# Designed miniproteins, single chains, continued (5): the designs that were tried, part 15

Each design is a single chain, and the fold is of that chain. pLDDT is the mean over its residues in the fold that is shown.

## One batch from the design tools (miniprotein)

Design m16494
Fold by ESMFold2-Fast:
Structure m16494 (fold): chain A 90 residues (1-90)
Amino acid sequence: GERARAAVLRAAERLEKTRFKDIDEATKAAERAIREAARREGADGATASQTPGGNTISLAAVADGHVAIADLEVVDGVPRLRSFSVLPRD
């Protein structure tokens, strides 16, 4: 899953360099960032989702039978990578 990994980490790195007004702005930017990164890296299934009632955004992308997931916590308007995993997808 190197392509899935590269897509998710590329999107996360881009988001960590930006201060957003609120979690909704950050989530919309995350959706754009993961879709662009997935296209460039040749990954599919690009998603960004906000945890209901929280300040966490989850990024995911799929390639080569693997899913990569990154969780970003938005602290003072800045997304920060908190967890990252690559899992085989059946």
Scores: mean pLDDT 83

Design m16495
Fold by ESMFold2-Fast:
Structure m16495 (fold): chain A 83 residues (1-83)
Amino acid sequence: TDDLINKLLEQAKELEKKAEEYLRKGEEVRKEMEELARSSTPEEAERLRRRGRGLVSGYEGKAEDLRSEADRLRSLADSLRSS
């Protein structure tokens, strides 16, 4: 049981790191799209910002899913420890 608990906690930690990476990528995309928008026509700038918001939401959604899975693994580890 200890080995399984350790494996679950290690996997949860890895998922948290991946979630943080997706959030960082989302922020990079947001900054890049805003920089491109600043040097574009007003119409193209609005298109770029809209696309940037969509991409950021995608990364945020992936991060949320990974964190939810990490929480599930931690809860399972706690259940095994408390049984």
Scores: mean pLDDT 86

Design m16496
Fold by ESMFold2-Fast:
Structure m16496 (fold): chain A 117 residues (1-117)
Amino acid sequence: TIEIVTRVIEVDGKRVPVVVEIDKEKKEADLDVHLEAGLELSPEQLAEAVKRAVEEVVKEYPEIEKITVRLAVPAAQAEETVAALEALGFEVESVTPLHRENPSSPEYVLLTAVKKA
């Protein structure tokens, strides 16, 4: 059974929405971190928001054994964001360029990071 929960993580007065999908049968959770257009977070602030979101999920759903986090970050900040997530104990599994329909849009990459509970 899939349960969907929305969390909002606050970092330095900035609100970061996270959509959490809980699969109790697989004992896995999937977190989609939503960065609104114009929300400027440093790599360290973003990694801290991800860490706090994971901690809240583990506290509420202690049966979860694996948490996968997906977040879209500016390509220019991807390397620093990966380093910040790894420093907090996440394993970054992939960095995938996101398709831009408009060439004037900023370049983003999708990061997929895993934390074992």
Scores: mean pLDDT 79

Design m16497
Fold by ESMFold2-Fast:
Structure m16497 (fold): chain A 83 residues (1-83)
Amino acid sequence: MIKLSEEFAKRDIESVRTVVEQMPEIEEEILKSTGSKRASLLTSFGIMVISAKMVAESTGDEEVEKMAEELEKRYREVKEKLE
């Protein structure tokens, strides 16, 4: 596996934190959207969840692991509201 430098690891952690901060806006946008736009936003949200989990696994940071779990929980809740 390609090892990230310490600086890149910090940036990845910060990016996950930023995504968590943006979640309410992303959720609102998805719920207000329909059709192909909603599908695209849901796909992007799913990718963000996967990315956060990958950062958690690569860094072993417990805080990032909790953030990834929160993102996954919110993703599931949004999908349940749409189904």
Scores: mean pLDDT 77

Design m16498
Fold by ESMFold2-Fast:
Parts: sequence; structure tokens; C-alpha cells
Structure m16498 (fold): chain A 73 residues (1-73)
Amino acid sequence: SEEEKLKKLREEIRRRVIKAVADALRRIGDLLTELLAEGADKKEQDERLSKLNKELVKELKELEKEIKELEEK
């Protein structure tokens, strides 16, 4: 039924969003731990955080596209 399709769609979207958030938090935590362990200076910190931010923004845009494709099925 259409109701079952909508329920499954909402559950799939929620699952993907939760996974993406959890993965992002883990990567941020890992990077901060590495920077601290390496004694990275401010320039290295800024460069690596900027790179991670760019990667996360790209992944967020890909997730938005995937969600739109799921909704249009």
C-alpha cells in the first residue's frame, strides 16, 4: 500500500540521516584526536579542519540528492 511505502521511505531517510550524522561526528572526533596527538600548529589545524568540512559538505549534498531520489520513487 502507499501508506506502507511512505512508512518505509521515512524509516530509510531517518536511517541514512542518523548514519551520516554519526559518521560525521566520528570523523570530527578522530581528526581532533589526531591533531592533538601530533601537536599540530594552528595552520595545520585550520587546513585539515577546512578539508574535512569540505568533504562533509560534499557528502551532505550527496545525501540530499539521494533523499530526493528516494522521495521521487
Scores: mean pLDDT 84

Design m16499
Fold by ESMFold2-Fast:
Structure m16499 (fold): chain A 120 residues (1-120)
Amino acid sequence: SPEVIEELIKLAEEIKKIALDTHAEGLAALAAGASQEEIEAIMTKGLDKIKELLEKMRELAREHFPDDVYEKVSELLDEIERLALRAGNAFIARKAEEAEKLVEELLEKLEELIKLIEEA
């Protein structure tokens, strides 16, 4: 369904925006000398929203895609979630350079996901 493909791409773009906004807020907070509790709150808020959107994507893909396409989408969604969690943990550990690399990897996986969805 073209409508499902458009919705999935929109959800992936929303995840990208949240990842970039959360990364920027995390870097600004670290630079300002924010407490560990403040950094954890920023990361938790971003991660919870990313997880919510990933779950919506998983449900749509499971319902509307053939099993083989769904399996590939599901694997990329799992990798994106893993990268988001690792990036958040890097910020909490005050490892800004590691967090930036993980966010870059996450954005690359989101681009791979969008391409896979467009080819579905």
Scores: mean pLDDT 90

Design m16500
Fold by ESMFold2-Fast:
Structure m16500 (fold): chain A 84 residues (1-84)
Amino acid sequence: SAFEAAAETLAEGLERLGHPEAAELVRELARNTLLAETSEKSEEYREKALEIFKELQERVSPEEWKALMEAVAPELERRAAELE
């Protein structure tokens, strides 16, 4: 899916910027977000996703997020086009 591709692209970008723990948090965030959309326990998975998102914001500064977005934007566009 486009969402999974975007999450993996962000995780790979974080690994390249030296944030492997944050990369794993992005993968866990994506996993819990998908489970929130597909599971009867949607509330539980949504709460887990929000907790992981807050931890990500604490580990990666707004400036680092901007640098990440600029670095991965071409790859995100390419992967989105491949998925339609």
Scores: mean pLDDT 77

Design m16501
Fold by ESMFold2-Fast:
Structure m16501 (fold): chain A 100 residues (1-100)
Amino acid sequence: SLRDYQLKAIQEVEKVIEEGKAAGLSLDELYERIYQVLKKIVDEMLKENPDLTAEQVENILLAVFIWIKMKYPDDEAILQAVSRAITDVVEEVKKREEEK
């Protein structure tokens, strides 16, 4: 279900944030890991739900962002890395729709 993918995205992004902080990763390295994780989850969602639009994917990822913002409200760097990763993943999905 799409809800299961949303929960998986939340859990995997939180894991990347916690591991990245523990490892002392740069913001750019944190962004790249979040981007790769979200891209994998979105690719899996689109494979199982090929009728999903870029707008629907964006809505699911925005729900992920809201959860991260609630957990890390004062960490502007994390919020910017997550927001940027979501924007870039959504842009790739939009490009795939244009290449159909």
Scores: mean pLDDT 84

Design m16502
Fold by ESMFold2-Fast:
Structure m16502 (fold): chain A 77 residues (1-77)
Amino acid sequence: AAALQQQIDALTERVREIDERAVELKDGETVLEAAVAAGLLMGARILLKHGDYARAQRYIDRAEETIRRAEERLDEV
């Protein structure tokens, strides 16, 4: 439980960094990717609060993959 919350918090910080960079660069596609990741993390928080650890982990994994793609895209610019 605590480990999942820590993962959500860490990924939320990475989403903020991506969103700030994407907004400065006026990269609407990466802003959308950041919004999708934020939505997945919000879903993970709700699932964790209701004790659905397996679904929370799946949402975290999907958010992390979305974040990784967004970071790769920004690094290629």
Scores: mean pLDDT 82

Design m16503
Fold by ESMFold2-Fast:
Order: C-alpha cells, then structure tokens, then sequence
Structure m16503 (fold): chain A 55 residues (1-55)
C-alpha cells in the first residue's frame, strides 16, 4: 500500500541520517588527520554498522 511504501521510505531516510551522524562524529574526532582513503574506509564501515543495527 502507499502507507507501507511511505513507511519504508521514511525508514530508509532515518538510516541515512544515522549514517551521516556517525560519519560526522568520526570526522569531528579524526577529520584533520584522516586522508581520503581513511575517510572512504570509515564511510563503508559506518554504512555496514548501521545496516547491522537495522536502524
């Protein structure tokens, strides 16, 4: 149903927001010292972690 589709889209948006929050927190702590390769590796780690939490 349309309501089910909207709920799924909202859940996806919340997951994306969680990924952004985790990445921003890490960048605040490590952004000045982390190169682009380290940042890319962390982005992949954060995405996997959020998926595992089923956020």
Amino acid sequence: SDAEALAAAEARGLRYQDEIKEMNKWLEENGDTADLDAQAAKAREVAEKVRERQA
Scores: mean pLDDT 73

Design m16504
Fold by ESMFold2-Fast:
Structure m16504 (fold): chain A 101 residues (1-101)
Amino acid sequence: SLEEVKKHIEKLKEQADNLDLTDFGAHLDKAFRLIEQGVKLTVEEKKAIVRAVARVFPNLSDEDLKILLKTLNVTDDEKEPIIEAAREVSPEFAERLEKLL
């Protein structure tokens, strides 16, 4: 549900804020506001979020990663660009992402 997605984003933002990762928290806030307004995220915005997650939370659980991917609503045409964006940061994270997409 949207409420479950919101709670997950708020959790990630709180973790980012606690680590003084202002830019990452700002990207999550923007993404969530766009989702709440029914605005479609661009592939570039999705790539930026995935790069940030791969850098900051490389050990994010598969469950949390699935919730993130569902939140971003990754389409089939966007899978390869998003996997490549993750691979630029962490090949191991990209492999996990590919298995979940």
Scores: mean pLDDT 70

Design m16505
Fold by ESMFold2-Fast:
Structure m16505 (fold): chain A 85 residues (1-85)
Amino acid sequence: MEIEEKAKEAMVRVMRASGELLRAVFDRSPVEEIEALVRRVEQEIAKLREIKETLTDEKLKREADLNIQAAESAIEMARAYIEKA
């Protein structure tokens, strides 16, 4: 119960952080700002991964995996942008 609630909250944090990162890349924000947002997304992914290891609900585990994959894709896009900037 409490772990499932933490997982849902962690997924929301990952989604928000990756959304902010993608928006910053789209808006061509300063490299320093994008790098800070990449760090934020990585931290939220790490927290979600830790929570995922304690989950027993298979569907919620798969949802967490999809959120992590989407966030990692956002980081890859941001890193590609930084390298070219």
Scores: mean pLDDT 85

Design m16506
Fold by ESMFold2-Fast:
Structure m16506 (fold): chain A 84 residues (1-84)
Amino acid sequence: KEKKEATQLVYIYRAVAIKEKEEITTEEAKKILEEEGIPVEDLPDDTDYNEVKKKAIEGIEKIMGGEVEISYDEKNILKAIVKK
């Protein structure tokens, strides 16, 4: 349970912590995520972060049971809040 949910959250943070930047490269994304202490070892070098971000947001909405309001903290780390 916890192991599976943790893996999905890691992908979500990886995708969204890159500030939704359209032109971000895989190398830049890994660098940003590593600075935030998010593990990047499992991400292939050819990962499309824009596609992962889209799927991650869909996953968050499915897990949380509703539309989510996304914000970034001072370090540009994702903070997802369920829209009620």
Scores: mean pLDDT 50

Design m16507
Fold by ESMFold2-Fast:
Structure m16507 (fold): chain A 85 residues (1-85)
Amino acid sequence: SFEELEKELQELIDWLLSQPNPARSLGIVLRNSFNFYKTLYGDRPEPIVRDFLIPFYDYLKADPRYSSLTEELAKLAEIIEKFKE
């Protein structure tokens, strides 16, 4: 459900924000982006996963600023797989 997706993303965001950079910087970007896409798509998990989380994850894997965040990126991938289908 959307509520489960929002809860898991919020838990990830809170964990990222509790850490030093670069994890904290990722937490800020993820929080701001998720708030934007919630405004755009509402309570629909499918377009949030497809049009936001998947391309965002691919971007983060390619970005040298975030490539060291293996555990955090793995948690985001787990959320994507759980809510993708």
Scores: mean pLDDT 87

Design m16508
Fold by ESMFold2-Fast:
Structure m16508 (fold): chain A 64 residues (1-64)
Amino acid sequence: DDMLREAEELERRGRELRQQAADLAKSSHGAPDDKRDENMKRMDELLREADEAFRRAEDLRRSL
């Protein structure tokens, strides 16, 4: 059903966003301070989006 499909899509998006944050963390190893600060802000954004996606997916599953 549409809600199940949307929940699965949100869960997939959440995992992708977490992976992007992890990849950014790895690429930030040895980066200069200004790049590290930019990467930390981007990682925070990615992790917040991932958490929101997982929360929305859970809400949808609970509505089934």
Scores: mean pLDDT 82

Design m16509
Fold by ESMFold2-Fast:
Structure m16509 (fold): chain A 90 residues (1-90)
Amino acid sequence: MKKEELERYKKLFERAAETIESEDPLEQEIGEALLRMIVSLALKYESKELAKEVLEIGIEILKKTKEENPHAKEVAEELIKYFEEKLKEL
């Protein structure tokens, strides 16, 4: 059931995105690693179609994080680029 899976990934991305808002460099690195891990797991375990939708949700969440949080701007921009590159490979 795609809707339930997408909701799960959305919650995971939102939690990881909150971590990159920290002024602590260690917490920012943990958040970045978690966001990259969520993408890697989606690409490994989900269908190509669902993985695409998961990446699109991740990009949307990161764009919001970038707009609302100046400390996360640079890391969010780097992650958006990474997610967009992965999306093109699908």
Scores: mean pLDDT 82

Design m16510
Fold by ESMFold2-Fast:
Structure m16510 (fold): chain A 65 residues (1-65)
Amino acid sequence: VADEVAELIRANASDIAASLATMALSVLKRHGEDTKENIIEVIKLFEKEGLISKEVAEKAIELVE
């Protein structure tokens, strides 16, 4: 699921947002912290910071649900 979310962001956001999302989700996965809750929190943070659009955030949350 983390990999699917990272791919969606990479396809639909800026290069900086894609790189940051890939790093954040990879770190969660490596530490066994890639829970649905933690992934959704990362998505919401990126939307709040303007790194991804509301539409991209909604699609990413659907992948996690």
Scores: mean pLDDT 79

Design m16511
Fold by ESMFold2-Fast:
Structure m16511 (fold): chain A 69 residues (1-69)
Amino acid sequence: KAEEALERAERAFALAEEFARKGNRDSALQLYGLALEYADQAIREGDEELQRKAEELKRRVEERKRELE
């Protein structure tokens, strides 16, 4: 459920960071987008604590995506 969505968001973000480091911008941007989608799902479905963690992750993903754009 929401916990799985947060875990998927975290994995997508980690993969995006790897592709960004390797210079694969297109793949990194796609994975940042996927991480944001899963983070939004966790925010919608999660309890207060899980929503807070997902919001923090979403902020970090958005910041890194902007740096890459």
Scores: mean pLDDT 84

Design m16512
Fold by ESMFold2-Fast:
Structure m16512 (fold): chain A 81 residues (1-81)
Amino acid sequence: VSQEELDKEVNAALAIITLAVGLNSARRAGDEEKAKWLEEKLDRVQAAVDAGNYPEAFRIAAEAAEELGLPKTAEQFRKWA
């Protein structure tokens, strides 16, 4: 596997972890609407990664990070898209 391919896989894993942490936080806070929204975004990111569509995965993850109040993380995900 190339360094470029590995970097994309690692970055995708970081995006998934970011959304999963956000989802867990929303569930603990009892924010059912936010939890449902994050579950839908996480499913879409995972589907894009499984399809090898990393640009799509990073775009969706950036939107989710922005809504989570993580503008620097969202900017990073957009750069990876």
Scores: mean pLDDT 84

Design m16513
Fold by ESMFold2-Fast:
Structure m16513 (fold): chain A 57 residues (1-57)
Amino acid sequence: SDSLIEQLEKEIKIQEKKYEEYKDKNPRMAAVHQKSIESLKLQLEKLKEEQERAALG
């Protein structure tokens, strides 16, 4: 089964593809996908930091 990190990485790739599809044709939809990418990347970084902290106690 995919880890939460793997699931977030897959979703980021989907949102990045949608951003590229819309950026020139629908800036409002592109902005929605850009915000999703930002949120997902913050969640991914938080999970990586939590894994690093768990290794230290």
Scores: mean pLDDT 83

Design m16514
Fold by ESMFold2-Fast:
Structure m16514 (fold): chain A 69 residues (1-69)
Amino acid sequence: SISQLKETLQNSPDPEEKLKAAKELLATGSEEAYEFLINNTSLFEDNQDVSVQAGIAAIKYALNKIFPK
């Protein structure tokens, strides 16, 4: 679930589990998951996967276009 993925990304001591949780959140396609990822990009410091970072940046742009004020 999204809640479990959020918990894993915030609390897991394992960088591989954090990366997996981030990729799963990206894959859900939900605005809740995208918003969480955008606000928690610093949690990827232990794993410098540039594709995840690029994906998050692209999703932030898309999310801001979908939910403009």
Scores: mean pLDDT 67

Design m16515
Fold by ESMFold2-Fast:
Structure m16515 (fold): chain A 55 residues (1-55)
Amino acid sequence: SNSNVRQLTKTQLRIVGLQTELDLEEKQGNSEKAAQVRAEIERLQQEAAALQQQV
């Protein structure tokens, strides 16, 4: 559906932003924060995969 396409695009853009944040946290040696960001990326990737199956 159109709503799923929109949500997929929004989720993919959020993943890109979080990947940039992950790189920054890793560069600064913030391992705890980097782990939290990785977990959020994983969650959003699962959401994106589910949305792709419904498009």
Scores: mean pLDDT 84

Design m16516
Fold by ESMFold2-Fast:
Structure m16516 (fold): chain A 65 residues (1-65)
Amino acid sequence: MREIAIAITAAQIRAIAAGEELEFVEEDGKIVIRTVQDTERARRMAEEAAKMIEERTGKEVEVEV
């Protein structure tokens, strides 16, 4: 729980710093990341966030555009 929250917060800060916005939703024990803007940068940042969260928490992460 705590590690998941920290990883999500770090990903959100990174996205905001780059001028992008990501949404994080927890459904059925997995994390879903959605891009608010359909840009190449937002998609790339969502993919990086998914990798980081999976590596730190072991949770399944899915990226939706």
Scores: mean pLDDT 73

Design m16517
Fold by ESMFold2-Fast:
Structure m16517 (fold): chain A 57 residues (1-57)
Amino acid sequence: SELEKQAQQQLELARQTAEGLKAKLKADGTAQGQQGIAITDQQLEETEAYLNELIAA
């Protein structure tokens, strides 16, 4: 369905965005950067859960 295609595209975009952000935060090398990675991982996990439900429906 169109919704499934949109959800898959958003999932790919979310993963790519999170990976890029985490790479930048890791390069920063600070405690704040490490905290940002943890927050990014949590947001990605929530986004993946939501989008995967749409894909599976």
Scores: mean pLDDT 82

Design m16518
Fold by ESMFold2-Fast:
Structure m16518 (fold): chain A 87 residues (1-87)
Amino acid sequence: SISERTLEAAENAARFRTLEALKGALREIIRAIEAGEVEAAKEALRLLIEAGFTEVEPALKLLEAGDVEGAKKKLEELLKELDEKII
């Protein structure tokens, strides 16, 4: 399911802590949001924050406030920045 793929991608990012795993997790979280799987997206973002990817925290705050479109935009902006720059 989309929820299962989203959580698996976040767990992989937390485990491997690589830029590619983080980008993979962000892509799956964006897909979860588009599919209406908001709770799975929140769980995945919390896993990323716990693993030290604090740059996703603004997106989690937007989802918790019910701003689904704002959260998606923030994650898309972050994904684009990661594609253009090495962190």
Scores: mean pLDDT 85

Design m16519
Fold by ESMFold2-Fast:
Structure m16519 (fold): chain A 67 residues (1-67)
Amino acid sequence: MEEEKRRKIEEMVERARRLFREHAPEDVVRAFEEGRGLEVSEEELERLERVFAPEDERAKELAEEIA
């Protein structure tokens, strides 16, 4: 079911974008935008999934600050 995977990617990308804009260093935000913003490849999906893993305390702290 590709539609479900697409929705999951979209949500993760949106969260990552918000985190980058509000929290990440300027270099990271710039690279994110210059890297065609939200053109998410499978490699980028894996990277986002690791960043937002439920066991990752770092990702949880960032999410709590954003919430």
Scores: mean pLDDT 57

Design m16520
Fold by ESMFold2-Fast:
Structure m16520 (fold): chain A 66 residues (1-66)
Amino acid sequence: MTFFSTAVSDDASAEGKANAKKAAAVVKEAYEKLKDAPNAEQALAIGQATNDAIAGKITAEDVAKA
């Protein structure tokens, strides 16, 4: 459920810290979008984009556009 912890748990080293910062930005952006998303379809799309961003495939900016 917590996509944030997935990124930070992957590597506790310097890379883990960078991923944690990125995940925090992504989660913040997803939260902003989710509070404005009244339906499940939009919420799922935001969640999908958030997972991709945490995996390093897209940025927090891309999550904002989802």
Scores: mean pLDDT 60

Design m16521
Fold by ESMFold2-Fast:
Structure m16521 (fold): chain A 61 residues (1-61)
Amino acid sequence: SAAEREWTRASSPEEREAATAKLEDIVNRVRPYLQEHGIDISSLSLAELEEIVQRMEAEKG
């Protein structure tokens, strides 16, 4: 997953800040899905968030 790769290579504080901004974008994309399913975002890992994004994008394809 893209987000997972960003976090893996972001070893420095500066790179981690950039990765956090990308994570926020992912969060905004999954928000409607989470609301529909009654899922708390704080209970999800980065990998789980990315999986949801991929499912939503696949449906749009």
Scores: mean pLDDT 70

Design m16522
Fold by ESMFold2-Fast:
Structure m16522 (fold): chain A 89 residues (1-89)
Amino acid sequence: MERIRELADRAVAVNPAARPYADKVIEYFEKALATPDLEEAREYFSKAVEAVGEIQRVLEAAGKVDEAHRIGGQISDEIVRALEELEAR
């Protein structure tokens, strides 16, 4: 969780317009980890991934393509890791 918050803050530091999407990534990731329902967790992880895509588009629109791919990729890696841990039971 701490790493996702740090990465989200880095995206906002690159472009403040990323803040609402960064907040959504954190919200959905926390909800995914808090739910006992695997199907509901998958839905929240899916929404978190969608918000990461929105962060990447916002950063790319600001001309920060390398930062968009690097930060977005790192957040996506954290989401994938959490989902893999959940699916491994």
Scores: mean pLDDT 85

Design m16523
Fold by ESMFold2-Fast:
Formats: structure tokens, sequence, C-alpha cells
Structure m16523 (fold): chain A 62 residues (1-62)
């Protein structure tokens, strides 16, 4: 089914763009909070990653 193939390709492109966006956001957080203590930097990154994992879990449950 050509429509199913096209939708899958669009979904794959979206997933890749989303991954790239997340990686960019994580790098921006490292730069923005570089002046904070290492403990605070780790907390911020861990919180961000936790939110991403929660979002992925919600998607995977569908």
Amino acid sequence: NPEEIRRRQQEEKFQQAYKDFIEDQEEQLRREYASLSPEEQRRILAEFRSRIRQGQQLLNNR
C-alpha cells in the first residue's frame, strides 16, 4: 500500500528530526548552565532526560 509506505517514511523523518531536536536542546542546556555547579548541571540534564523518557513511554504504550 503506497499510502502506508509514505506515512511510514514521514513518521521516520519526524522521529529523526525529533531526535536531532532533543540532542540540540540537551547541548543548549549544557551551554546555558555551564556556570552552575556540576551537581546542578546533572540535575537539569537528568530532569530533561526523564521528561523525554516519559514522553517516549506514553508514545510506546500506544
Scores: mean pLDDT 76

Design m16524
Fold by ESMFold2-Fast:
Structure m16524 (fold): chain A 88 residues (1-88)
Amino acid sequence: MEHIKEGEKYKKKGDEAFKKGDYETAVKYYEKAIEHYEKAAKEGDRSALRKLADTYLNLSIAYAKLGDYDKADEYSVKAGEALAKAGA
C-alpha cells in the first residue's frame, strides 16, 4: 500500500535527522510521515494507527528538543489516542 510505504520512507528520514540532532529536519520528515499514515488509516489500514502513534511520539520529543512545548504536548496526546485506537 502506497501510503504506508511512503510514510515509512519519511519516518526513516526523520529518524536519521533525529539521530544527528537535527530536530528541525526531523520535525519536517515526521510531519510528512504522519500525513501518509493518516491517509492509510482513513482508507481502513489499521496497521497505520500504531505507526501514527510511534511517529507522533517521536515528533513530540523533537518539538520538546526545539523548545516548542505546546506542540510537544499536542502530539503526545495524539500519540496516546492513536495507540488506544490501535488496540492498546
Scores: mean pLDDT 86

Design m16525
Fold by ESMFold2-Fast:
Structure m16525 (fold): chain A 83 residues (1-83)
Amino acid sequence: MKKKYTEILKKKFEERKKKLKEEGVSEPEAVARAIGEVLREIGDMLDEAIERARKENPNASFEEFLKLTKKYYDELIKEFVKK
């Protein structure tokens, strides 16, 4: 799972970096902006996954909450990679 996420994130980073360079952004700035945007999207997806898990079972044990968060995070990552 971790390796699969890394490969997907690398692809998104490269696509974003390429687009920024085509728009005239310098290589160092394109790299910094692309990685920042990818990391921000990861953070937003994690926050969304946590919120969905909390709404589904607010009385979940730690193990159940972790499984639900991972389920929703995986769903959000799948949607992210379709775009």
Scores: mean pLDDT 77

Design m16526
Fold by ESMFold2-Fast:
Formats: structure tokens, sequence, C-alpha cells
Structure m16526 (fold): chain A 69 residues (1-69)
């Protein structure tokens, strides 16, 4: 589906941003976009954003990318 593809693209972008040391502002923006596309994980993603837990955001992004294959 288009939503599944958009979620995968957003997840891969977030994972890349985290892995290359992107700005906190850009990481938060991409994480919020991902949360909007994956409502079943939105609360967990937004909690990680609020906590500044970049490692958890990376793991959540990889999980979404894998499950959206």
Amino acid sequence: SAQRQAARDAALRLADLVSRGGSPEDIRAEARRLAALVPEMADEILAAVDAGDTNKLYMLALRVASESS
C-alpha cells in the first residue's frame, strides 16, 4: 500500500539521519512524521522523541523498515 511504502521510506530516512549524526531537530521532525504513518507505534516513537532516546528511535525505525518490506 502507499501508506506502507511511505512508512518504510520515512523509517529508512530516520535510520539514516540517526546513523550519520543528523541534527536533533531533523531527527525529531522525521520521527514525528514516522509516528503519523505508523499509528500502532506512534506512542512509543513519540515517547522516545520526548526522552531524546536516539538509540531507541534508530531501533524503532529499523523495525518499521523491516516489517514494511
Scores: mean pLDDT 83

Design m16527
Fold by ESMFold2-Fast:
Formats: C-alpha cells, structure tokens, sequence
Structure m16527 (fold): chain A 97 residues (1-97)
C-alpha cells in the first residue's frame, strides 16, 4: 500500500539521521552533514518545505562553525520531526485498516 511505502521511506530517513548523529558524535561533521541532508530529503515529501529548509540551514551553520553540539542538537530536532511523521503515517494506516 502507499502507506506502507511511506512508512518505509520515513524509517529510512530516521536511520540516516541516526547515522548522522553517530558521525557527529565521532567528530566527522562532514559525514554527519551529508547523512542529515539525505535523511531530511527522505522525509521532505511529508513535511512543510520551510521547516526542511530551516533545518538544513541550521545544520549547515553548525557545520560551518565547527560546533559539534549545535550540529547534534539540530540533527536531533530533525529526527524528532521524522518520528512525528512516522507516528502520523502509522495512525493513518491503523485507521484505514
């Protein structure tokens, strides 16, 4: 079903954001940035585009500043957004059953 595909896409986004957090904690800010952008791209169809643009901008600013904690905080915010999307899609699937 389309909802099953949406769930898989959002779960892929969350996995990429989890990998981005691991990269950031390891001090690989460039890898963390690339993985975070890929994770946000996976969920971009399910969220307001302004929110995605703002998150990418803040993640980019943290990377440019070399601010590991700010980068972690913004990636965690992106992950919380992705989890909210997952919960919403799962609720729609439950109601459609």
Amino acid sequence: SDLDYAIQQVETGIRLLDQALEAARAGDLDRAFRLAVLGLSAIAGFVDIGTVVDLVRRISEARRAGDTQALIDEIQRARELAQSVLASVQTLKQQAS
Scores: mean pLDDT 89

Design m16528
Fold by ESMFold2-Fast:
Structure m16528 (fold): chain A 58 residues (1-58)
Amino acid sequence: MAKELQELKKKALELKKQIEEMLKTRTPATTPEISRLGGKFQELSKKTGMKINVIGEA
């Protein structure tokens, strides 16, 4: 794969990890951030062709 695609995939995986960790705590202060990150993750997944889902996405 091109380096650009690899970087986007890494970014998507990083976002997935952050979302999952934030979902474990699930405070009112983190809920808007989780939704925002979930949206970004979905966009990156579609662009890179990754078929990865995260529960609680925006």
Scores: mean pLDDT 67

Design m16529
Fold by ESMFold2-Fast:
Structure m16529 (fold): chain A 86 residues (1-86)
Amino acid sequence: EAEELLRRLEELAREAERAIAAGDYETAKRYLRELMELVGVPEEAIEAVLRQFDAAIAGDLSTKAPPEAVAAYREAMERVNAFLEA
């Protein structure tokens, strides 16, 4: 039950990482959103993460965004996973 949910979340996180590595940030954002919604993360937190990504893509981080965007995404996914474990 809960273990199956955790596995699905891990799968979504993996897909998001792959999309970021491929430079497909729109697809990555969709996977992250699904993952967060599935875990029940507050909407404000989801909005904050997506807003930061939009700002990064449109702003200064677009010049060196790929590796740093992957790191930020991984951190967000780790927090979601830790929340489910609680």
Scores: mean pLDDT 67

